# Designed miniproteins, single chains, continued (5), part 53

Each design is a single chain, and the fold is of that chain. pLDDT is the mean over its residues in the fold that is shown.

## One batch from the design tools (miniprotein)

Design m17820
Fold by ESMFold2-Fast:
Structure m17820 (fold): chain A 85 residues (1-85)
Amino acid sequence: ELEKLKEEVLKKLQELIEKYGSGESYATAEAAFEGMLQVELYGIAKKRGAKTKEEAAEAAKSASEEEILAVVKRILKVVEEELKE
């Protein structure tokens, strides 16, 4: 389920942030996750032929649940690897 995966990514991002600092880890984790999600969805849009940021934004909004799940799983794996390093 997408929501469960998103929560898991946020939790692991908080853990990574708290390992290196003591600030507002949740807000920072949310900002980091949104940034990663935008980059990945933009990549998918470019693969579909988007040539402008407007086209990329439109294509990102039309991403299927399966595509969004794949992106979130990819982000989770990257965050998990950072925690292990």
Scores: mean pLDDT 72

Design m17821
Fold by ESMFold2-Fast:
Structure m17821 (fold): chain A 92 residues (1-92)
Amino acid sequence: ALPEASKEELEAEARANSSTEASYYANLALVLFAMGEPFEEVEEYLDKALKLAKTEEEKIVIEILRLVVKHLHTGNPEYLEKAKELLEEALK
């Protein structure tokens, strides 16, 4: 498959699993990260998702995703610990 076709398939999958515009870009960022796309591109889509988030719940979920992705990219356990704390607070 050509890169454009692969990108289109990833975007379609993200859209199918997204109920909001913010969640679409957050899911797209996760798929791109899983596919090994540059981390700068992943962060760009996560930042876009955060800008489009309309509720505090959406903002918290996207921030947790950013922290988890940063942990996986950098290996720094503090990002994962922060993500865990934010998730526990959000689930109260």
Scores: mean pLDDT 75

Design m17822
Fold by ESMFold2-Fast:
Structure m17822 (fold): chain A 100 residues (1-100)
Amino acid sequence: SGLKPDEEVLRLANEAVKAALAGDVEAAERAGREAIERLRELAASEDPRVQAEALLSASEAASLLAMTAWLSEDEEAREVLRRLAEELSRLAAEAAAKLA
């Protein structure tokens, strides 16, 4: 109960989802890229707790974007969300490796 996802990362992930569901692919990519950039800043921390919270945030954001991609009927929105989810999953794996 001591670790929490980063609120800004989850806010940006939710904005990407809302934009994608509205058909605004450019806004979805922008919000997703901002979430990824914030996660890179958090993952660069030397504090293991911040790194663990970055891992948790990246994992939750990746799952949210991947699920939304699977439910999307817009092929372009699906492709953008899938690519963002793949990048978030990669960041989660890198953060996990540093904590091991």
Scores: mean pLDDT 85

Design m17823
Fold by ESMFold2-Fast:
Structure m17823 (fold): chain A 73 residues (1-73)
Amino acid sequence: SQLEKDLEYLRKIAEILAELAGRPMPVLPEGLSPVEQIRYLRDYIGELLAELTPEQREEAVKKILEEGKKFDS
């Protein structure tokens, strides 16, 4: 489903950003619905983006765009 693809893509974005920021990989709390999981990942992505340098953000954008090509069908 599109929701599952969106969740997988957001998870990969969060993983890329966490690696660059030197923070732990996202761990979704148990019992969250798919919509709540998306919200959790978006919130974490926002926090990670605020911690990155401009150079790290540029690197993240390149990696995110490359990963996005795999979900463009």
Scores: mean pLDDT 79

Design m17824
Fold by ESMFold2-Fast:
Structure m17824 (fold): chain A 59 residues (1-59)
Amino acid sequence: SLWRRVKPTEEELKRYPKSDVSGKPITEEDMKEGKVLISVVDRRVVHEEDLDKAPAVPP
């Protein structure tokens, strides 16, 4: 998969305060539950529910 789960660490919480797609806040609980993913291609962070809405890389 092109998506990997974000770890619930203080460093990751500081780096990824909200979804890059929806703007929804990312909490430590979301990360612990595996609901936060990062793209290995473009490094965008999203909630699992935003995967179908992630934009294609612009030309």
Scores: mean pLDDT 70

Design m17825
Fold by ESMFold2-Fast:
Structure m17825 (fold): chain A 79 residues (1-79)
Amino acid sequence: AAAAEEARNAELLALMRAGLDGIAAAVRDGSGGMDLESGRALARELAAAVKEVSSPRYHPEIEALLAAGLARLDAIAAE
């Protein structure tokens, strides 16, 4: 059902946002040796994993979240 797909998509996007927030915090803090390149790699891997379990119709939203996450990492590197 469309409603069930929308609910699952919302949950996956919420988990992806939380993961991207964690990556950004780790890059900013340098915790566990997390650098910008590692942060970008993890963000891309997270997006790829979410895309693999999502219908192609939701890929634009996932790509938009990845783009925003990568832009945030670039902003941290510019500090």
Scores: mean pLDDT 83

Design m17826
Fold by ESMFold2-Fast:
Structure m17826 (fold): chain A 107 residues (1-107)
Amino acid sequence: SEEDEKKKEFLKDVKKKVEELTAETLKRVAAAKTDAEKQEIIDEWAEEMIRILDAIEEEFPEFKEEIEKLKEKLRALKSLDPAEAVKALEEITEEFKKLIEEMIKKI
């Protein structure tokens, strides 16, 4: 019960961190003047998201398959043009939020 509440708190904190990180990243991308700058900002976001997913996987190894699928989508962002990368970033963020909600429900 106390361990389960700590796990739920961790997942809620991570979800909030990702929402804040993603909102700031989208704002930075919108302000960037070149495709190269937009790509660099998106790449930085993807690297931070992979670090966050690694931390989640350590705490919840039972979700490794779902987490690895998100990591592969994050790595694929580098192959997209900036407009497609923004769209994929938004889709990955929604998938991440759904995964976190599923994880919370299983605790």
Scores: mean pLDDT 89

Design m17827
Fold by ESMFold2-Fast:
Structure m17827 (fold): chain A 73 residues (1-73)
Amino acid sequence: MEELREKLEELKAELPQVKQFVAEHPELREAVIQALEDQLVLLDKLAEKYPELKEEIEELKKKIEALIAELKK
C-alpha cells in the first residue's frame, strides 16, 4: 500500500512539469490529453479497489481534470 501512496504523490508532483512539457512540445498536446484522460479512468478503478486511498485519488483526479481543462484552451 505504501508504494501506491508514493506513486500517487509522485504523479501530483509531476503535473506542473506536464504543463511545461506541452508548452515546449505543442505537437504532443493531444497525446498528453489522451494519456491524462486514461489516467482518470485508471484512478477511478483504483479508488474502487482501494477505498482507503479515495481522498488522495480524488485530490489527484481534480488536479488532472484542471490540467486537462487548461491544455484544451
Scores: mean pLDDT 80

Design m17828
Fold by ESMFold2-Fast:
Structure m17828 (fold): chain A 72 residues (1-72)
Amino acid sequence: SEGEEYAEKAEGYAARGLSLAGQGRLDEAKRQLQEAVRYAEKAKEAGNEEGAEKSIKGAREVARIGGVDADL
């Protein structure tokens, strides 16, 4: 479904953000985490509220672990 595809994209962006943060590329990591939140919000709009919550929580954890201030 569209909501499932958006949640999967959000997880993908969060994973890329974590990788970039681990490399010290914090500005690029921030952009990936902002995209993760954007797709999580689209997943919620498409009816996948649980997938959206998981994706947002994941993005926040990546921001915390990576030291990225992504305004999440």
Scores: mean pLDDT 83

Design m17829
Fold by ESMFold2-Fast:
Structure m17829 (fold): chain A 68 residues (1-68)
Amino acid sequence: MVPEELVEELAEYFRKQPEFARLAELSPEEAARVAITRLPAEVLKKLEGLSLEEALEAVRRAIERAKE
């Protein structure tokens, strides 16, 4: 299961990124795939305990939450 706290931390990270506006132009699924390949090592470490499917779901939910 993806922790809500992790999703909120990732959403706050995306809100602070200048490149987030470009991610917001994509579908949530496409945005998640692009974002996960471009995350800095420090943020990727927070996802290290998750499966790839859970990590993509966390990033997808975080991007949707950041748009709110």
Scores: mean pLDDT 75

Design m17830
Fold by ESMFold2-Fast:
Structure m17830 (fold): chain A 55 residues (1-55)
Amino acid sequence: SEEEIRAEYSREVLRVNEEFQERAKDATPEERQKLLDEYKRRVREVHARYDARLA
């Protein structure tokens, strides 16, 4: 159902966010910038994937 897909999406975004926070915890400023760029890309990919599934 759409509700199940939306719940899965929310859970996946939360997981990506948690992974970023853990990796950024002990990162240098330069490493943190690279991790942030990766995080933004991953979130966009998740958005695109779930937009396609909900269409």
Scores: mean pLDDT 83

Design m17831
Fold by ESMFold2-Fast:
Structure m17831 (fold): chain A 80 residues (1-80)
Amino acid sequence: AAPTPEQEAFYREVMRLVRKLIDELEANPDLSDEQIEALIDRTLKEVEEIAKKYGIPEEQRKAVLEAVRRHLRYLAEQVR
């Protein structure tokens, strides 16, 4: 079945945060690895807050955060 409207809204909010991070990385190509990890950690904290706002259970939140972290690290490597 297709995602619910709430799941689609959650996905859109997460994707806005991902896009914001990519834009920041592209605007600052000289960032250190430590600065990039700090931006990823900041983004993940915001994703977790959105997940809590949408009532996502703890077990599912952990899986989502791990998947997003992996994806953000991959994207950060692509823009460097």
Scores: mean pLDDT 82

Design m17832
Fold by ESMFold2-Fast:
Structure m17832 (fold): chain A 66 residues (1-66)
Amino acid sequence: SAAEIQKQALDLDIEAGIYAIQAGLAKMLNDEETAAKYDAKIDALIAQLKALVAAHPDQVPAVLRP
């Protein structure tokens, strides 16, 4: 359903946002390994969101599109 797709998109976006904060904090602390780890997790989530948008373009709100 549209609601299920929207929830999946929102969950991916929220998780990516949390990892972005963690990556930013790691960069401020000069922890390059931790920053790279979270950046990789963000890239994976963006790829999943992009695939979801490609499969369901009319069901993912524009604000949640990568």
Scores: mean pLDDT 85

Design m17833
Fold by ESMFold2-Fast:
Structure m17833 (fold): chain A 88 residues (1-88)
Amino acid sequence: EREERIEKLVEELRKWAKENLDPETQERFLRFIDFAVEGRLSPETLRRAAEETEKAIKLFPTPRSEDYLKLAELVRRLAEGVEEIEKE
């Protein structure tokens, strides 16, 4: 079932975020998960958001560049995981 597989993926990514990210970056990632689960963001949209974030940080570095790059990585992983589930 799609929902059960997405829940397992989400739980794994939430656990990784909790162990590896600061609280603010965790909160931002959890918002992306909520939007994806509600079907508001497609895997393509999530992947594009991650890529655009990486490009923006490369062009305009900030003191939090590393945190935003980690967030982009997690959003990309979420998109790829959802896409793999949908391809089945």
Scores: mean pLDDT 72

Design m17834
Fold by ESMFold2-Fast:
Structure m17834 (fold): chain A 87 residues (1-87)
Amino acid sequence: SELEKLKKEILKEIEEAIKLALTRIPDVLKATGRVLRLIGLQIDIELNPSVEVLVRAAQEILDVAKEIGDKDLAKKAEKLLKKAKEL
């Protein structure tokens, strides 16, 4: 299903966003906050995937991308956000 495909894509981008937050956000407390939110969303998606959770996850990935200035990740996250909203 489209939901299962999008779930897999978002989970992959959460893993990348966690790595980038840890390596590219200089403020340790801010980086930690981003990582904890992303881990929470990863758990929510694995246990009880919903359109609302996928939208929140795509938005958090986008927020991380914008914070670190990663235009490629931001473009990817915007596409995922659009797909989630169209479910």
Scores: mean pLDDT 87

Design m17835
Fold by ESMFold2-Fast:
Structure m17835 (fold): chain A 95 residues (1-95)
Amino acid sequence: VEEAKEHAERALEHLTLAAQHASPELLPLIREAGREVAEALRALNEGDIEAAIEHLEKARELLEEARARSTDPRVRAHLAEAAEHVEEAIELLKK
């Protein structure tokens, strides 16, 4: 589960970087995705794998919406990295 935590932490880092360049319209969506990743990390620290997967799946859905609505290349790049790390964390936890 440590590898899943590292991927979730990297996703949160990329979401923070995306938020720095995000439009006011996109920012709430990026922040909500970040909150879900943070909740997943808390669940992992408590040993609740099912809750962690649920929060990561919600983050993935929010990231897909944010990516579809984003036009800034910096924001798009960081959202793509965050999405890849969220998917890897889900894959590792379902193993």
Scores: mean pLDDT 86

Design m17836
Fold by ESMFold2-Fast:
Structure m17836 (fold): chain A 78 residues (1-78)
Amino acid sequence: SRRAEEEAKRRQEELEEGSKAAGEMADLLRAGGDDADVRKIAEEAAKRVPLVEGEIIATGGILVAARTADEMIKERQE
């Protein structure tokens, strides 16, 4: 259906935004940025994407990017 197709496109665009945020977080890690600052960027990105009833895909994508950045930070500290 059209609604499903529109939702799929929106999810892709929002995942792209999440991927961009993850890249910015990685750049901060290279510069020796604090974990708190990295997480703030992810939270600010999540605020730009409103929650959809029964769906958290857009916010989920951004939160996944934040979680990935956090895991990368921990892995680099070994």
Scores: mean pLDDT 57

Design m17837
Fold by ESMFold2-Fast:
Structure m17837 (fold): chain A 61 residues (1-61)
Amino acid sequence: SAVEEVRAEALAVLDANEDIGEGLHEAMEVILRALEEGRVSVDEAQALARELLAIARERAA
């Protein structure tokens, strides 16, 4: 499902890039918790997670 995909993408970024910076790491956790608690839509969580993924990849490049 889209929820599982967003969660998997976010967890992969956190697991692979734990040093992406405290703010980015914390933002990713907040997105996951908000999604699990139903405070944000799947589309919102997916968009935010992908933006953080892009930042993490840019830092790794």
Scores: mean pLDDT 69

Design m17838
Fold by ESMFold2-Fast:
Structure m17838 (fold): chain A 55 residues (1-55)
Amino acid sequence: DARQQQIDRAMRAFRAMLANNPAPAVVAQGRQSLRDYLRNVLGMSDAQIDAIIAR
């Protein structure tokens, strides 16, 4: 369950950033950083990442 904890931590950080009403460019950068982390560190597929971020 360490992987789920890492996903939850990353998602929580992203949502905390969004709660501060950042500029669209900051949102885009944060989304890209989240995608890169989920793909490269946690080994998630693009389809799995899209299912999480698109909601």
Scores: mean pLDDT 78

Design m17839
Fold by ESMFold2-Fast:
Structure m17839 (fold): chain A 66 residues (1-66)
Amino acid sequence: SRYLALAESLESDVRGQGQGDSPEAAAQAALDDLAARVDRPVRAAVLIINTDTGEVQQREAVVEPA
């Protein structure tokens, strides 16, 4: 996959990871993984890495439990 993403809860020691062929796909996969691991809504920081170039994007999201 071209992109790797890490979603980190800012309110607990929980992280989600994802991969995708676009930044959006990788970020959503990481957020979905984090949602499966939380028991309450949390604010998350998302780090998206282009594995070919090493470019990094950052965003924030609110994640509800899955």
Scores: mean pLDDT 84

Design m17840
Fold by ESMFold2-Fast:
Structure m17840 (fold): chain A 85 residues (1-85)
Amino acid sequence: MTGEEALKLAEEGVKLIVEDPSKITEGGELLGLAVIEAAENKDIETLEKIKELIEEGLKKVKDENGKQALEDALEGVKETIKKLK
């Protein structure tokens, strides 16, 4: 998967979590896949962009379960970036 493809998956995942409470699990799976792919490629630039997408989603999310999913994803991305630096 390219960095651009990983970013598109992360963008769709965040969108699903923010806009549709019934798709929080699906959105989280897309986000997780994007992070795993970027991490395997040691693509810190893509991971930082995914982090920004999650932070923007957190500003828009209204559902508490969606907020928790994005907070968990943000923590995971931050930890992954620290391990690669």
Scores: mean pLDDT 85

Design m17841
Fold by ESMFold2-Fast:
Order: C-alpha cells, then sequence, then structure tokens
Structure m17841 (fold): chain A 89 residues (1-89)
C-alpha cells in the first residue's frame, strides 16, 4: 500500500529532523490508516501489547511480523522503534 509507505516515510523523516509536530501528525495518520487497512492485525496485536511489559514495542513487532509486504513490515519496525525512543525521552 503506497499511502501507508508514504506516511511511514514522512513520520520517520520528521523524527530524524526533530520535527515533533510533523511526527505527531504523520504518526496519527499512519496508525489510523493501519487500523483501516488491517483491522484484524491491529486488534490482535493490540491484545498482545496489553500483555507485554513493553506494550508499544510489542505492538509494532507483532504488526511487522503479520504484514505480508516486507517493505511495509520493515518501515513499521523502524517507526515503532522511533516511537518507543520518543516515549522514553
Amino acid sequence: NAKLIDLLNKAIEAYESDNKEAFQKYSTETIDLLQQLFPDIYKECGKKAEESDNPIQAFFTCVSEKLKDPEIAEKIEIFGKKTVELLQA
């Protein structure tokens, strides 16, 4: 899905440029689109995250493992790591 890849790239670039406003905007759009495109994966990985000591990391790891598109899976993993880093700052 080209829209999801575009949003993931924009979120990652915003994080790397220390643009918190853009990161928040593109992160929200990415999560919303992810839920729309893969509602079953979103729900299943959300439940696994609730059982984890690191819920955000567990969620994105689960999503990346269940996605068929390797490019989207790789971008989700990177995006998830950046989200965890921001929350720990």
Scores: mean pLDDT 81

Design m17842
Fold by ESMFold2-Fast:
Structure m17842 (fold): chain A 65 residues (1-65)
Amino acid sequence: MGARLQELQDELGKLVQEYIKKYEENKDNPQIRQQLREDALSKLVPLGLEVARLHQQLRAARAAG
């Protein structure tokens, strides 16, 4: 029951790393940096929320036995 949680965490990590790299590559372009921040938030927030929900489900399942 960790495969989907791990997959989502890996996807989140890859997206974060990709956005950091693009952000650094565009350090002299504030408009592209703003667009990257907005795009990152729109994609990372839903994944982060799903990870949080799966963590709560895993905790509840462990408490149940």
Scores: mean pLDDT 78

Design m17843
Fold by ESMFold2-Fast:
Structure m17843 (fold): chain A 78 residues (1-78)
Amino acid sequence: SLLEKAKKRFLEFAEKILEADIEKNPKLKEKILELFERLLEAEREAAAAGRELSKEEADKFLEELLELGKEYKEELEK
């Protein structure tokens, strides 16, 4: 399905950006998938308003993805 393909591509993108083994880190995987769900909802809301997701909105999601990776690495370093 389109949703399954999008989810897989997002996980692949996140794995490359965070340099993390997502399959071995179920908490990180769950948080990344939750971020993906919120990104899809933001895209849906933008489309309903007759617009595309702005650069500022997209950058916010990217920043949140990077913060998830940082928080997870910090938790592992305890």
Scores: mean pLDDT 77

Design m17844
Fold by ESMFold2-Fast:
Structure m17844 (fold): chain A 75 residues (1-75)
Amino acid sequence: MKQEEAEKLARKAEKMAEYARTLGDHLGVPEEGEEIANLYRKAAELARQGKVDEAKKVLDEAEQRFNELYRRASG
């Protein structure tokens, strides 16, 4: 279960990193997009190291920042 959970987190984080980078590029704030992408990539790395709880915390932070960027884009 831990390995399967880690794999799912890593894959989700990698996909979100790509979305964050693309969103930043489209909004003209590539540095912010890359910062969020780096948080998602860090979550994926932690998950692959078996640090699932730490990966979830970093993923939550990345998701909060992504939602803030998306909200600025939308309104």
Scores: mean pLDDT 80

Design m17845
Fold by ESMFold2-Fast:
Structure m17845 (fold): chain A 72 residues (1-72)
Amino acid sequence: MIEEVQRLVYEAVSLEKSDEEAARIGENIRRSLERGDYASAFLAIAVYKSTSESEEAKKLLDKAMDLVRELE
C-alpha cells in the first residue's frame, strides 16, 4: 500500500517535474505514511494536486489520495 502510494505520486510528479524532484516528493510522502502521519501525507498530495495543470497527473494523485484514506 505505502509503496503503491509512493509510486503513484512519483508517476504523477514525473509528468510535470524532473525524476529527481518526483523521487524527493514521493520519498517525503512515504516517510509521513511510515510514521502513521496520514493527515500530512494526504495534505501534501492534495496541495500538489491543486498546483498541477495535468489531468493525467491529477487522476494518479486522486488514486494515491484514495489509498491514503483506506490507511486511515
Scores: mean pLDDT 84

Design m17846
Fold by ESMFold2-Fast:
Structure m17846 (fold): chain A 79 residues (1-79)
Amino acid sequence: AVEELAEETQKALEKAGDPELGEQARQVLQLVAQGRVSLEQAAEGFRRASEMAKKMGKPETAKALEEAAERVRELAREQ
């Protein structure tokens, strides 16, 4: 589940025009899969990155990050 989300999130951010941010998001989710970052920390990180992307005028990037944050929150509820 987390590994699939990492691939989907990276692809969504690459499609939005931010491949470097996509790679960073994948790395964060890999750390979650390794138990080194919590799902809650990852969700908050993506939420904050989405707010920053909105302020920078990148609506596609913001949407991809917001979707990632929501999906991470759903995984946290399912454990």
Scores: mean pLDDT 82

Design m17847
Fold by ESMFold2-Fast:
Structure m17847 (fold): chain A 78 residues (1-78)
Amino acid sequence: VETGRVTYSHVLAPSAEEARQKAEEAVRQAVAELRAKGYEVTHEEVRSDDTRAVGTVVARRGDETLVRVHVASTKPLP
């Protein structure tokens, strides 16, 4: 969503599997927090690669749309 509010977070993980687990946990926590604030979660997704995992949550409250992106990677970004 190009016109919504987007929030990014990045963490390091010692392995690709742990990166995926961290992204999944971040998505789970974001969903719980957003629902507690009265948002309706319309999309949740975790995509993983051999280097990183990316969790995405899209939530809506009335006319407001919020996108949260959580990145966990096995190597520091250059």
Scores: mean pLDDT 77

Design m17848
Fold by ESMFold2-Fast:
Order: sequence, then C-alpha cells, then structure tokens
Structure m17848 (fold): chain A 68 residues (1-68)
Amino acid sequence: MIKVAVAVAETAEEAAKLAEKLKKEKGFDFASGYTKEQLEKAIENAKKFSEKYGAEVYVYLNGELVYK
C-alpha cells in the first residue's frame, strides 16, 4: 500500500523540512508540505488522493498526527 505524508507548518520552509523528516523516519513513499493557512486544502487533497488511488494518507501539524 502506498503511504503518503502531508506536513503542515507555519512556513513553507518548515513544512518542507517536516516532510523530508517524515519520509526519512516514518518510511512514507511520498511527502508534501503545506502552510497552516493551507491546512483545510491539505486535508481535502489527502481525502481525494486516498479515494482515487487507495493510498494511506497521514496529515501532520507541527509533527503531530491530526488526520489519518
């Protein structure tokens, strides 16, 4: 099963760093970063991706799991 991480942080730079960390430490196949202002969009995109591709998608806010 494909595992995808979505990292959300205050800034795009912080989000990108969290995405790289999640990919390295948690074994995600793909990881992408979003700002906190994009959190709702990130969750909606995660739902669409999971439904279309059967992927397991996880959303992290500042390193904390907030959506599965």
Scores: mean pLDDT 78

Design m17849
Fold by ESMFold2-Fast:
Structure m17849 (fold): chain A 111 residues (1-111)
Amino acid sequence: MPSKEDIEEILLLLREAKSHAEQALRAVEAGDAEGALRHLREALRSVQEALRKAKEAKAPQEVIDAIEEAGRHLQEAIRAVEAGDLESALEHLERAIRSLDEAIELLRKIK
């Protein structure tokens, strides 16, 4: 089982990823593609670091799966913004935020 310190580090990274994803969502809604890409790349970096730490700490598979799902949707959102498909970018950002919330909730339930 992950240590309390491992859980707190992963939670911090997931919260940072969520903050950047929410900022990217606002940028997409405002038509700011450059701002959206900056925040999406930062969110993806935090998700990738959280995933690495979760695997090293041997977190439950459900947590790892939720973090991987968030990372996939952030990558799809980046591609959508780069293609000018802001509607698809919004859908993937909303799914990424939901997966991040799931991972955070699952980690908070670990005793």
Scores: mean pLDDT 90

Design m17850
Fold by ESMFold2-Fast:
Structure m17850 (fold): chain A 71 residues (1-71)
Amino acid sequence: MPVELLVTVRDGEEGVERASEVARKSPGTVSVEKVSDDQVLVTFRDREAAERGGEELGKDPAVEAIRPAAP
């Protein structure tokens, strides 16, 4: 089942672009969508991909918070 994570960034547009780049490089990423000036919605193929992608995103200092998107 696809898994969606909402990523909140600290640096506005630059943070969004940086988080989007990290997400696109993660295996199993299906789509990356900017939803606001400081938020990106990342869709992963499955839970395993979301766990790995979320871990990688969490290492970036521009990322403030990562949470599951509402169903």
Scores: mean pLDDT 81

Design m17851
Fold by ESMFold2-Fast:
Structure m17851 (fold): chain A 63 residues (1-63)
Amino acid sequence: SVDDFIQNIRETGRRASPDQRNRLGTISSRISYSSSNGDNDSLNQYRNQGQQIIDDVRQQEAQ
């Protein structure tokens, strides 16, 4: 769900660099806005952007 994804962004942000955390915060806000307005195309774009940063943090943790 959208709420579950925002929670994952929040949890990942606690472990991310300041730059990654800032970008995740912006994406989280845009996801909430797009979801509230029924903009599924923007929602999917921001979810993809957020997932990329989440994956980057996970890769950094695995090294």
Scores: mean pLDDT 84

Design m17852
Fold by ESMFold2-Fast:
Structure m17852 (fold): chain A 109 residues (1-109)
Amino acid sequence: DEEIERYEKAIEAIKEGKYEEALKLVPKIKVILVLREEPTEEARAAAVAAGKAATPEFQALIAEGYFAIGVALVLRPDDPRRKRIEEAIKNDDKLELIKLLAEMVEEIE
């Protein structure tokens, strides 16, 4: 799946600090970070469904990225990243949203 390959390359670029390259590969990465709502059953089901179509390693990254961001925003409403996400969304700062995704992924082992 060409889309899955682009997501894997974007994650690799983020890990290397190449945020602009990641943005070119996955412009919709902003959507992953907009889970400001409580993790609904629908949001969780969507993350699981997306994971089922990918490789095992990519399934883990998708599930951790989508679900963990939602959980972090709900369980830690006073987390500094929540404010950074809200400000980045308000300003359409896609580069900051990519950096926030990288930070959140790095906290998941």
Scores: mean pLDDT 50

Design m17853
Fold by ESMFold2-Fast:
Structure m17853 (fold): chain A 68 residues (1-68)
Amino acid sequence: SSDSLIAQIQQRAKELGFEFPLDEKDPRVLAVAERADVSVQTVSRAIQGTITVSEETAQKILKALEEL
């Protein structure tokens, strides 16, 4: 479920020291976007849980965060 993946993304982001609300200019957000091959806006929204992303997109973002 993409909702479960979003929860994992949010937990990992908190463990990495991301503050909420998220700064989209944070270089770590850009690094995740580049590694996951998605936009900075998509990463930001997924970390904040403000929109539903596809399961495939959520998995790519989570993997990119785990590589940090």
Scores: mean pLDDT 76

Design m17854
Fold by ESMFold2-Fast:
Structure m17854 (fold): chain A 80 residues (1-80)
Amino acid sequence: ALTPEQRELVELSLNAIHEIEKAKSKDEIKKIMLDFMEKVGVTPEEREKALKEIDKAKSKFEYISVFNKLAQKVLRRVRA
């Protein structure tokens, strides 16, 4: 079973993905990712890497892929 903290992280991740799907610009996607990173607590190194990957991304699919990579790293730490 998931802990309450793990459930909250999953809910935050799903909400962020829905917001990315609704986003109409790269700047909106960056805002959504920054908000998510603030709420879940990522390292400065993870934040910098994610923002650089978003700058290189050329499609909505690539933006979602960058987000999923970040979310999975956070979830693995919570599951340890």
Scores: mean pLDDT 77

Design m17855
Fold by ESMFold2-Fast:
Structure m17855 (fold): chain A 89 residues (1-89)
Amino acid sequence: KELQEKQDKVVEYRKKAEEALKNGDIETAKKYISEMRKILGVTEEEFKARAEKTLAWIREQLERRGVSPEAMARQLARVEADLEEDIKW
């Protein structure tokens, strides 16, 4: 029961985060990604899904700020490495 309730909320927040990212609403997307982490805890498959959304969100934010392509690539690579390490837990 509790696991199912958490799973349902994670799916709901994931959809909201995806819509926010699509609309360029970085703050709202970040909020829902954070809520997903708090509710479900860390699981490999769900964390990977969140990691992909986080990387997309960060890329969009950096593009909006006019960060150079090289700096953007380095920042995304660092975030991806950190997320890969967390997934391996």
Scores: mean pLDDT 67

